# Designed miniproteins, single chains, continued (2), part 26

Each design is a single chain, and the fold is of that chain. pLDDT is the mean over its residues in the fold that is shown.

## One batch from the design tools (miniprotein)

Design m4883
Fold by ESMFold2-Fast:
Structure m4883 (fold): chain A 80 residues (1-80)
Amino acid sequence: SLEKAIESLKRAKEAAEAGDQVTAIKHLSDALKYAKEFSEEAYEKVKPYIEQAIDALNAGDVETALKYIDEAIKVLEELK
């Protein structure tokens, strides 16, 4: 559901802020899965932000990752 995708993004944000990169990436992956299960439109709109957040976390750039997670949350919240 859309709510599960948004919840997963919020959990990813909390993990990233706590320095838990592995858990953050897992929750970002879960968010993408739930977005796709909700609709193709939600998946296509959120995918580039989630992929950029994962790339930033893999590079150790938590600030950039948090920015993209916030953009992903905004995109999904606008779909309601």
Scores: mean pLDDT 88

Design m4884
Fold by ESMFold2-Fast:
Structure m4884 (fold): chain A 81 residues (1-81)
Amino acid sequence: IEELIEEAERKFKEALELEAAAPGSEEAIAAMREAARYAREAIEKYLEELVKQGKLSEEEKEKLLAEFDAQLEAWLAKVEA
């Protein structure tokens, strides 16, 4: 999951640079979506590992993923609006 986190950070930095150059551009929006996708995968894998270690319940994992998905969709809707 460290590789997914690293990719998410890399893509997020690219998105910020594109946003600085052309706020609201299609390129900046696409880069932000790419970063969010890597971040979501990293979070899911991290939570799966915590469940395996007994530090998090399966129920708590599902709740956290649902919350992340809801926040991501709300953010993407604002960017697309």
Scores: mean pLDDT 72

Design m4885
Fold by ESMFold2-Fast:
Structure m4885 (fold): chain A 62 residues (1-62)
Amino acid sequence: PVLSPEAEERIREFLRENNIPESQLPLLKGLAKMHARDNGREVVEVEDFEALRDKLLEALTP
């Protein structure tokens, strides 16, 4: 899967909003690509990241 420009920008916004280093960008891109693949898609959309965002925020909150 490839990231749409909108999905990549959304991930970058998430990193900035949560004070996560840009060094984590490849990891989050990888997770979004896996989510898209699990849903049978070749393109990662903003919705793929939004589905993971809630789980990521829960994991980052003690």
Scores: mean pLDDT 75

Design m4886
Fold by ESMFold2-Fast:
Structure m4886 (fold): chain A 74 residues (1-74)
Amino acid sequence: MKDAYEVLRERLKRYLGESPEGEEFIEKIIKQVQELDEKLKEQGVPPAEYREKLEELMVKLLEEADNLKAEQAK
């Protein structure tokens, strides 16, 4: 799972740039993904379902990152 978190971190870092706000937002995203992973493991969800949920979460968080970037540009 750490490899997937590193990929997500690098993508968000490129997208948002290297700023304190961006770094804080990336860490928030990573924590949310880790919390989802822990919850799904407790429920015994198969890795395939976890991957689907992770992708859904990533799409939502990228949309939130778009909003943050737009606010900073104004």
Scores: mean pLDDT 71

Design m4887
Fold by ESMFold2-Fast:
Structure m4887 (fold): chain A 91 residues (1-91)
Amino acid sequence: DLGKKLVEKMTEEQKKELNEIFNKTLEKMKEAKEAGDKEKELEIIEEYKKEMHKLIEEIFKDDPELAKKAKEEIETLVYKPAVEIVEKEFE
């Protein structure tokens, strides 16, 4: 369970950082949706991806293979579906 390993390896500071990234992304996404700005929604998803990749690399600094796998799984299970949802909103 990759998610469980991620949470167990995180420091309290990293958990706070994750929560801040998530909450900031939700707030920005809400504003972009209210504005009807598809380009901004896609930009926010890309920013979230970059922030999450950075945090994952810091958490798994001693295991770069696991960091790579975690980034690939988040991209497939979270980011790609999110982009598809935004793309379909405007079709």
Scores: mean pLDDT 76

Design m4888
Fold by ESMFold2-Fast:
Structure m4888 (fold): chain A 58 residues (1-58)
Amino acid sequence: SPEDALLQQIVEDVKERAAQLGKTLDDETAQAIAEQLFQETQGHPSTLHTKLEEILGA
């Protein structure tokens, strides 16, 4: 579904950003963060980015 495709993109973005901050996330943790971000932001890019930075501590 379009939502599944968006969720997979968010998982990838979470992993990439965590790596940039020197963090290694397992697939389960990255998936959980992505699902939380999608639920809280409905996929809006600016709000999602802000929430991701808060979760990763940057």
Scores: mean pLDDT 80

Design m4889
Fold by ESMFold2-Fast:
Structure m4889 (fold): chain A 73 residues (1-73)
Amino acid sequence: MKKLRFRGLAAEAGGEAAKEVLPGAEVEVEVEEVEVSEEKRKALEEAARAAARAAAPLVKAQDEVELVHEVEA
């Protein structure tokens, strides 16, 4: 089974992007609530979406891939 897991503040954005690119894969999202600046949050969301797109070929080649976007307040 192909799995893609996102964790962190921007995990939700990454998970949604992954669902578009890999509709047949199992996508798991773990959202972490941390107080960060709006600029930081925006950057993390953008990075998460980009990571999901970049991970698509890796998920097809492997049974699971974990992408973690951790943020420290």
Scores: mean pLDDT 62

Design m4890
Fold by ESMFold2-Fast:
Structure m4890 (fold): chain A 90 residues (1-90)
Amino acid sequence: DPEALREAARRLYEELERRFERLVREGKPASPEDLALWTLSERLANMSPEEIEELLRKVEEAKKNETTPSGLAGLEAIEETLQRLLELAA
């Protein structure tokens, strides 16, 4: 359902925006993971399920080569988000 994908991408964008506002108030920098998700959020509404599945496969490959705990946590967050979007598209 393309409408469900658009709504999910919009909610992700709004959630990340709220998170960035909190970080600014707390004097903390945004994480690279959140910045990556934010950069992707506008594109997710226009992605097909096949494109999301391809991105999910790339994330799984990246996880196998990631040695930093923070990088792994970021990739896991992206993976969970993409899996949720695919469930909504089904």
Scores: mean pLDDT 69

Design m4891
Fold by ESMFold2-Fast:
Structure m4891 (fold): chain A 61 residues (1-61)
Amino acid sequence: VDAEALERAGAGALAARAAGDERAFQRYVKQMREAGASDEAVAAIEAGDAAAFGRALRESI
């Protein structure tokens, strides 16, 4: 698990979602999975819940 890569990819996914860029969002979600993201971390990002993502990230390390 690369915590820094996961946090950067998650932040990128949230920004892409806010901008309505579905292609960039899917790319960042893939990067999160490759960095070792849990299903809970991915679900939080898909829900747009930055606080839940932060909690899942801490539990993944």
Scores: mean pLDDT 78

Design m4892
Fold by ESMFold2-Fast:
Order: C-alpha cells, then sequence, then structure tokens
Structure m4892 (fold): chain A 88 residues (1-88)
C-alpha cells in the first residue's frame, strides 16, 4: 500500500504540473498515465480495497480522455491518495 500511495502521489504531482502548463500538456500527461501507467494502475487496483480500486480505475479512464477530463482525474487520484494514507 505504501508503494501504491507513493505512485499515486507522483502521478498527482505530474498531472497537476502539466495542467498548470496548459491543456495540451495536461492531455499528453493524462495519456501517458492512462497508457504507460494503465497496467500499473490495474495491478494496484487488484491490491487495494474496492473503494480505492474504483477511484484508481476511474482516474485512469478520465486521464485517457480529453483535457476537460483531467481535473476529474486529479480529483479521483486525490481521493484515492487520501484513502491510501488512512490504510498505511
Amino acid sequence: LEDIARWVERALEALRAAAEEGPRAALNMGKVLATQGGEKIREMAKASSPEIAELLLRARELAGGTAEDVPAAIEALERAYRLLKEEV
């Protein structure tokens, strides 16, 4: 769970930084997290509680969407991170 929390924290930092840079950067980072990070998210979801798993999978889906979906992806990752911190 600590490794999962650390990964989610880093993903949040990367996605927030990209969102501050602009919609194109946010879209590109979201795609990286959804594709290259997608398998890792699926593995982490299997190791997590159902609530955290749902939030992680939702964040992956939203991150792979449009730039308008990026704030919702960030929110889902923030909620997952809070729950992970309570379980570690």
Scores: mean pLDDT 79

Design m4893
Fold by ESMFold2-Fast:
Structure m4893 (fold): chain A 90 residues (1-90)
Amino acid sequence: SLNEQLKEQVEKFLEWLREKKEEWLELAKKVSEEVEEEVKKLIEEIEKLLDEIIKLLSQENPDWEEIEKLMKKIQEKLLKLGDIINKILE
């Protein structure tokens, strides 16, 4: 089903994020403990939101409005995370 395909894609994204977490935290540590804490918090918040989307997609009739809201929150956090990582790589 479409819901199962979307769930698989979200699960793959969560796996990718977890693999990247160690790399990004090591990069942040080189700058400061404060930056490491901010990066860790953003990644953990994104992981929780992705887990929530996976749970919603596992329902027979997913709440698509709630999924959209969670996706928007993930996008905002990913943009902030990307800005931090890009500044570290400069």
Scores: mean pLDDT 86

Design m4894
Fold by ESMFold2-Fast:
Structure m4894 (fold): chain A 94 residues (1-94)
Amino acid sequence: SEKEEKEKKVIEKLREVVKKMSDEEFEELIEELRRHRETNPGLTPEERRAIGLLIERLEKLKKEKDYDGIAELLVAARRYGASGRYAELIAWLE
């Protein structure tokens, strides 16, 4: 329950940030993810695929104005990335 409450609080904070984010600021986020995927030679094939799927889903959610979905996706991506669980992130995004 304590971990769930902390994650909920992070999602709520990100939701507010995402709602206030301009189209230009969102495109900057996408370009940072794209640059990381293309320029980091240390990325595994699974990490590159996970970033690609993350970009596609973020762009879809932005078109749908699903700011809650964007916030939840960013929290999930950070959690899986921090734990190195990219195969699970890919399965969740597919």
Scores: mean pLDDT 78

Design m4895
Fold by ESMFold2-Fast:
Structure m4895 (fold): chain A 88 residues (1-88)
Amino acid sequence: KEEERIEKLVEEGVEAAMEKVRELLKERHGVEEPPEEIKKKVEEKAREAAEKVAKENIDKSEEEALKKAVEAAVKAALETLAELLSSL
């Protein structure tokens, strides 16, 4: 059951992170959807960060664990996006 809980926290974190990525790309580049290759890489890094933080906070309340997982996923996604854009 803990694995299912971690998975749920990770998916919610990734969804929040990808929404932030879409907002930034739309605002700065007029792009409604990121290129598939960028989207895949950003989503992967967001998921890794969310999973790590969810595991570290699995003994906390669901609210605290979710908040921390979302924060980690958003941070990782934005950092990864910045790195990819600077490399292009």
Scores: mean pLDDT 78

Design m4896
Fold by ESMFold2-Fast:
Structure m4896 (fold): chain A 89 residues (1-89)
Amino acid sequence: PTVSKQVETEAGETVNVSFEVPREWIGKNLIVTYTVTDLATGEQIVKRKLVKVEEGEPSSKDPNKVIVTFSWNVSQREAGMATFSLTPE
């Protein structure tokens, strides 16, 4: 199972991204996949990192889900609509 969302980014900014994930993912490592297009070249940039799901705030919409938040640094060459995807390792 993968959860994903699109986030509008600006070059050089730091974005805070939040996801609702199943409570069963608490304590698991998630692979974060970040995909953005270089608007000058049209090439796709893909980056990955691991984020551990800590016990956090329960979702107000679904008590079987928790909110996972992480910070992401956007490089000076990355801008526009980015896709973030979370997948259990």
Scores: mean pLDDT 77

Design m4897
Fold by ESMFold2-Fast:
Structure m4897 (fold): chain A 75 residues (1-75)
Amino acid sequence: MTKEEIERLKEMAEEKKDSLEEFSEVKVEVKGDTVTITGKVKGTNTVGVLTVTPDSIHGEVYENGKLVESGSRPA
């Protein structure tokens, strides 16, 4: 096993111990039948936005304020 794999396993174990440490500025908003969950990955410029409605789930990922990925699923 490489030293890099051991260090990465240690970091993942510590992050799983505090699962909220990877995410900063977690925000949950309820607007009628729509729930919006926004989270920023700590130490990065990556922001995820998940919009849940009765009919669909829509996800968006932003890096440095630019949309890099989006997708929708039926509920």
Scores: mean pLDDT 65

Design m4898
Fold by ESMFold2-Fast:
Structure m4898 (fold): chain A 92 residues (1-92)
Amino acid sequence: KEREERAKQFALDMLEASGSTEAAEVLRQAWEEGVPLKALSIAAHYAAIRRLDAEETREVLKIAQELVDKGYENMPGREVLELIEKRLEEKR
């Protein structure tokens, strides 16, 4: 739908505006691979805030997909970002 295309473009624009061009490319590729828009939006917000590189963005996207699969798609973005940060710390 046009609305989904706009949401995707908005997420990519946010990343580019934050200087995270590598993150924007990772998310564009993930969209082409069929990753849900909700997971892409979550990953884009976190990548923009933390200025993530390509590898970091892939890790965040994977976590975002897991959260969406668990039904976290209805959570406010800020709460989801806090969960992502905790999951990243656990991977260290």
Scores: mean pLDDT 70

Design m4899
Fold by ESMFold2-Fast:
Parts: sequence; structure tokens; C-alpha cells
Structure m4899 (fold): chain A 91 residues (1-91)
Amino acid sequence: LTLTFLPAVGTTVTAEAVSDYKGATTITMLFNESGELIARSESTEEGAVSRHTLTLAEAQPVTLTLHAAVIKDGQVLAYEKLVATRDTVAP
């Protein structure tokens, strides 16, 4: 399980999670600085990329938290959390 925040493109920030677990469900959740859930996804595909994109109204630093958990047969096989601050620029 690998979590990454890509470099900001304008006011857009992209978070990615990649799971290498076969036959498991990867759940990803993206939170803003206030702890509000802004995106969620689930994938059962090995090697699939779960991608979340946030576009801000104005150029400003943004702090995001990405959580990812890999679950198989009701058991958590892996969990990762990544916090990143990205500077955004006006379009």
C-alpha cells in the first residue's frame, strides 16, 4: 500500500493510493484541514490506483490527510495515513 500527493497543478491537488493486495478491498478517504471528509473510494482490483482530486477556488496552501485501509475477510491487512501541505498557484 503506497500513498502519494502529487505536486499541485494550479489550484488542483491530487492524492493517489496504490494497493498490491490481491482479493482485498482498498478503502481510501481524503480529509481537509478541518477534518471534513471530502472524498472516499473503494477498490477490489490489485494494483489499482485510487485517485482523489481537489480544486480550490483560490490559490493558497492546503493541508490534506489521506487515509487508506486494505481489508480482507473482515480483517485490516494494511493501514497508512499521509498528511501533506501543498502550495497552490492562481490559474
Scores: mean pLDDT 78

Design m4900
Fold by ESMFold2-Fast:
Structure m4900 (fold): chain A 79 residues (1-79)
Amino acid sequence: MKTVKEIIDELKRILPGAKVTIEGVKEDDLVNVSGFRLLSPRTLELYLDNGGKIIFETDRPITPEEREAIAKLIAELNK
């Protein structure tokens, strides 16, 4: 398990400058990422095992390479 803040900091390495909204959790909560999806080309939503979510909004479209990096990072965070 990682804190919500640690998960946000790791994802900001892939999506620098993204605006972050957290729902149903706090930054210091320990969670696993249960999944993710793109709601739009510029909006990534991460689902947490406690029912919370993290939303990342970018000022440009998320690339296929960034999506692959996100999937790999989530797999590593859940180990």
Scores: mean pLDDT 84

Design m4901
Fold by ESMFold2-Fast:
Structure m4901 (fold): chain A 89 residues (1-89)
Amino acid sequence: SRKEEEERLVRLLALTMAASEKAKELIAQGKNEEAVAIVEEALEKEEVSDEETLEALRIILENVDEAHRPLLEKMLETLGVTEEEVLEA
């Protein structure tokens, strides 16, 4: 279902963001909900702007470890965007 896939994506994003420098900074400040919310908000909105979605994915792409690269690729395929579109955002 959509809710189950969304919950899976949020968990993947939270794990990926926990490895990113920006997300680590927010987490270190105790702003765990804020760190997850910025990416979740971009993906969850019914009328999600391309800019917001690409910005969230760009942050993940730039900060993800090599080990998490395949997870990012699956997320891009699920959302129907290309890596080039994300990097150009």
Scores: mean pLDDT 55

Design m4902
Fold by ESMFold2-Fast:
Structure m4902 (fold): chain A 86 residues (1-86)
Amino acid sequence: SEMDELAAEIRSLGRELGALLAQLPAAVQQQVIQQFEQDSIALGKRIRQLAEQQNLSRDEALRLLAEETIRLGRRKIAEVKKILAE
């Protein structure tokens, strides 16, 4: 299903991000993790507000959350790769 494909992508991105984070110095890793947690919380709040404002179904809201989680994951992978290249 579409949701199974999105979930698989999220798991794949999580594994890649974890492997990249493990290559960073401990202090930098903690800063990146803290920022990612803050960004994830903010994203969840934003999607909940959007769902309420636009009267989205639960399935529509979950799909939107999954798609935005994938985008956030891709941005974080790119950020960590940039740090490692410096």
Scores: mean pLDDT 89

Design m4903
Fold by ESMFold2-Fast:
Structure m4903 (fold): chain A 81 residues (1-81)
Amino acid sequence: SEEAKKLQKEFEEKRKKYAELFKKLASPEMFKLIEEYKNEKDPFKRQEIIKEIVKQIDELVKKNPEYSINELGIGVAVLTS
């Protein structure tokens, strides 16, 4: 449907917006964790890296209360895909 196509475009634009926002706010350490996640093949080690990324997002939200965990979480999800 046209409505579904519009929602999909809005979703993709939102994902790009939050990915760019995350890139502006994220520390060098957060980018290192994202690269380690992308290069890791062991699912258990990937889960440990994700736990560290989530911990870093929680700290980022505390420092930037104008943004939500959902907004920054979407940014990270785009960068870890």
Scores: mean pLDDT 81

Design m4904
Fold by ESMFold2-Fast:
Structure m4904 (fold): chain A 64 residues (1-64)
Amino acid sequence: SVDEAWEAFGRGVVALDAGDYRAAVRHFTEAVEHPAFGELPPAVQELTRRNLELARERVRELEE
């Protein structure tokens, strides 16, 4: 449901704010892959994709 996509986005934001980049990647990926992701506002879809890429970059920095 669209509520599940919103929850995944919200968990990603909380994880990102906490500096838990691996959890942020997990949650934002869940949001982007959710069947109802396209039902979220376009601005939220764009923000989710930007935050996912940011979180992935931070994880790469930690693994190098």
Scores: mean pLDDT 86

Design m4905
Fold by ESMFold2-Fast:
Structure m4905 (fold): chain A 82 residues (1-82)
Amino acid sequence: DEEARRELIEIVGEELAERILAVSLDPRETAEALRERFELQELLFRKVLEKENRELPEEELKKIEETRKRFEEYIRELEEAE
């Protein structure tokens, strides 16, 4: 699935995404790990913006929200792929 691969690459990077896709993993365990990493990355990004007293443009906020939704759907698909 090309779309799922692209989404994974955007989240974790190409090298790690290739490793994940190339191995036979338990989708549940992989999904939980990816979700936790995404949440930590987003939290860190927001904390950095707050510390610098910077406001993210509305367009960027919408992109982050769309990426979050797509990531959540990807995680659900992985969990259902058993």
Scores: mean pLDDT 62

Design m4906
Fold by ESMFold2-Fast:
Structure m4906 (fold): chain A 80 residues (1-80)
Amino acid sequence: GSDEELAEKYRELVDEQLAAIRELARVDPEAALALAEAYLEGLERLLEQAKKRGMSQVVLDAIEEAIERLRALIAELRAQ
């Protein structure tokens, strides 16, 4: 269904964004960290709005997975 398709596209976009942040971190760690933190804030707001709008668990799981992966990346970047 459309929710499964949306979740899959969202996971693909998150994979691309995390890869881009990791590449940026090799040349500009401060910019990479700032971008990662801004993206995390955006995802947390998206999750709140998705829950409020009653979106399917498949979509909520995709957003929560993205938040967890991004928090792990931010912790890694801060350890530099």
Scores: mean pLDDT 86

Design m4907
Fold by ESMFold2-Fast:
Structure m4907 (fold): chain A 89 residues (1-89)
Amino acid sequence: SMMERLERIAKELEKKHPTVIKMALKTFEDMYEKNPELTEELVRTSFRMVLRETFPDLSREEVDAITELLIKKIKEEYEKRKAEEEAKK
């Protein structure tokens, strides 16, 4: 399916550029609570750039779809970690 293909490419990006994922999470930790819209846009721009460089054959629509999938995963991981830290207080 299209979703399986997009998820496969997202996972491939994570394997080739694990630092990009770590930096995205750090950006959310540093900025998301104060400015969620700017945080998402900065991370979205970074993912779009890395996707275009890593997979030059991807269409614009595919790059945008994979970027949104990655943003969703980062946001879910950030919210999970924040909830776990609050539960320990």
Scores: mean pLDDT 85

Design m4908
Fold by ESMFold2-Fast:
Structure m4908 (fold): chain A 82 residues (1-82)
Amino acid sequence: TEEEKERLRREADRLIEEASRLYRQGDLAGAARKYLEAGKLYYEAGDYETAGLTFSEAYFLAKLAGDEKLLEEIEKTIKELS
């Protein structure tokens, strides 16, 4: 439903806000995880373009953090949804 999609978008938006907070605190891996979660929700809402951009941000932050396991998780998620 449209109401369900709007709820998913709002939840994703909240995760992006959390990611921004974590980024400002220097928690790059934490920020990347929040972007990964948000990307999944945007995808579920049918916002594929926004999901793709959100996953790209998760990947960039995980790479910058040097978190190889998180990079693998993000890559697997993107491949599963693509």
Scores: mean pLDDT 89

Design m4909
Fold by ESMFold2-Fast:
Structure m4909 (fold): chain A 92 residues (1-92)
Amino acid sequence: SLLEEVLAKAREIAALAKETFSEEDVEKIEKAVVGVLLSFEEAVRANNEEAQRIALETLERIKEMVEKKEPVEKIMEEALRGRQEAARAIRA
């Protein structure tokens, strides 16, 4: 299911971040991921398939950024961008 896929990606991101980033940056990444998961839950509650897809794609992009060891500030910016895009889709 889509829920199982987003939860699996969130766990993978947390595991990958712990291998590469400082404890402080891991906490920031985990908080950003939780924010995207909350956006996904809101999208499910709104029955908005576009917003659900945006949240999933945002997690996929965050995973790639973590794997590439991109700056935590950029990872947080991507999470916020995805959350704002999902919220706009729900309001449309």
Scores: mean pLDDT 88

Design m4910
Fold by ESMFold2-Fast:
Structure m4910 (fold): chain A 95 residues (1-95)
Amino acid sequence: MKKFESVEELLDFAIEEARKAGHEVLAGRIEGMKDILKNMTDEEKFDALVGLALEAARAGLTEIARRIMENLKQLFPDHPRLEEAEKRLEEALAA
């Protein structure tokens, strides 16, 4: 999978893939998140990306959800809530 240098590149990819899959509501929500992302702290960005991964998983966009999580691990490798976020994603994907 392609590694993204920034959260913005990851979100652009997620928007395009969500639209290709017909998930226009999710795509619009990700676009709205991009507008506020530049003003977010690293903690807020972490929470926003975890939320997107879980929402993508619930929408059946398994590849997007896993890719968001892999890039989240790359951007925030030592985040104390990362293990919990990965567990929540696997639970959402199993539902």
Scores: mean pLDDT 77

Design m4911
Fold by ESMFold2-Fast:
Structure m4911 (fold): chain A 68 residues (1-68)
Amino acid sequence: GKEEGIERIKEILRKGGASEEEIEEVAEAIRNNDGEAAQRILLRLYLQGKLSVEQAAEMGKILKELGL
């Protein structure tokens, strides 16, 4: 479900070194069904080196499964 997708995203972001504030920002965007905000935040984290290409692809898959 949506919360399971959010929890997976949080785990990946923590392993990449994202702050709890950044992680919660992404989670809030997803809970609000704001795919544009979620994708923008994830792109920012990717550009900061907090996500690998493989992790970014997995994130995109999770967002699609959530309808975002």
Scores: mean pLDDT 83

Design m4912
Fold by ESMFold2-Fast:
Structure m4912 (fold): chain A 89 residues (1-89)
Amino acid sequence: SIKDLLAQLRDLIARHADADAYAQVNALIDQIEKLYEEDPTNINNVNQILININRMVGIAIQNMDDKAREEFMKLVRQILKALYEEYSS
């Protein structure tokens, strides 16, 4: 599920990023979870989720090594696929 993938992102950032990046990514994940729980089919919520995902990617790129970044991007792609499938259903 998207929530399970977001939990994996939290774990990954906790292990591979500094405390500031960890705090920023956790705040963005909290916003994504809230928007997803409110209405995952609402286009405004979907757009805000995508904005927050882009912000997380920017933080990860700046704050993680190549291997951790690759794992982070793999989880992001799985989240984007799940969101696309839910929105298009």
Scores: mean pLDDT 81

Design m4913
Fold by ESMFold2-Fast:
Structure m4913 (fold): chain A 65 residues (1-65)
Amino acid sequence: ASEEEIEEAEKVAKPIVKDILEEKGVKDVEKALEKTFELARELMKKGVSISEAFREALNKTIKEE
């Protein structure tokens, strides 16, 4: 995905991802949110779809917290 597509996806996903992280009981939601988006960006740059990238990044972030 292009950098612009990634940024737009992040804007749309931010409230959803934040809600999921809060529901999972993550202590620092803002830090976890930043980490999730960083991982998702890396995956999308490697050719992973937007949906798969966010799902994988979320699972990794939740597991590490």
Scores: mean pLDDT 76

Design m4914
Fold by ESMFold2-Fast:
Structure m4914 (fold): chain A 60 residues (1-60)
Amino acid sequence: MKSEEELEAQQLLKEKGFDVGEIDGVTGPRVRSVIMAFQGANDLPVDGVADAETLAALRK
């Protein structure tokens, strides 16, 4: 099943200009690498997971 958190992260990353590909709620290698890039840019733990900390940073 699709993760609501991954869907939201993909949408917010795309709005910030990141190339996440298709917004389908599935975290593939491409989406994971984009999440890691965003996390590194925002001094978050770089784990490639759309967790609560990453989503909070994306929502601002």
Scores: mean pLDDT 75

Design m4915
Fold by ESMFold2-Fast:
Structure m4915 (fold): chain A 81 residues (1-81)
Amino acid sequence: SSRQQLVEQARARIKEKLKKHRPDLIKKYGEETAIKFEILQLAPLSLTREEIDELAKKGLPQKVKDQALSLLKTAEEISQL
């Protein structure tokens, strides 16, 4: 199976988890944005600074944005050692 199919399967599983446990997030932000918020929380270093800024424009909570950017800054600082 292609990497694209595996990514789509992972997104479908995240969607089902959100529908079961956090349907409020889907209602508030929309499905695609809610899935990206969950991805950011599970794997914060999987997104670029630019992708995090785009999610912030779509209503990402400030605390989640700050945490993700702090982790990116720490990773960038470690990579320069």
Scores: mean pLDDT 73

Design m4916
Fold by ESMFold2-Fast:
Structure m4916 (fold): chain A 55 residues (1-55)
Amino acid sequence: KGVFSREAIELSLKALKEEAEKLGIDVEVPENMTDEEKIEIGNKIRKEILAKLES
């Protein structure tokens, strides 16, 4: 889905990173990324969070 504001993408990444940190998951976000790459990394973080909760 390619219709996200930059602020929404940044907010989603921040929220996902904070949630992952609360679950003891270390995540790194590369310094140089496009908005689409940020969305993809956000999806990967969410999958890791869900996998951790399922475990």
Scores: mean pLDDT 73

Design m4917
Fold by ESMFold2-Fast:
Structure m4917 (fold): chain A 96 residues (1-96)
Amino acid sequence: STLELERTALDIAFDRVAAKRPDLSEEEKERSKAYLLALLDLRGKAGSREVSEEDVEKLAEEYGAGEKSFRLLEEVSRLLEERGAELLAEARRLLA
């Protein structure tokens, strides 16, 4: 499915970025990944609707997402923008 493909691509992108961040603990990496996946699920549930700022802030509080998580999210987003097609192709191979 499209959502499964997107989740897998995000997981690959996250792991590549996290591997370059020795300043982050495994716990911080796990929390950040969980937060990113929760955001993807929230966007999926919203469909064509805008995800509210309140819903995003509530998830950030729930997952303990702070400055380190937001910086990691920024790097993951950049990687997806620059190499999205490559990451989706990798995800398709893993799901086949």
Scores: mean pLDDT 77

Design m4918
Fold by ESMFold2-Fast:
Structure m4918 (fold): chain A 58 residues (1-58)
Amino acid sequence: SERDEQRRRIIAEAKERANRVVDEADKIPDPAKSRELLDRGMLEIQRETQARLAELDS
């Protein structure tokens, strides 16, 4: 179904963005700053993904 396809795309896009956040954080030599970027980036991806999935399921 179209909804199932949209759900899969939303999840796949979230995984791709998460991988990019990890790669960017890995380039930061300061472990505290690296952790801060990871935490912020992952939280943003999680919130956006949950919101998009909630709209899809509405």
Scores: mean pLDDT 86

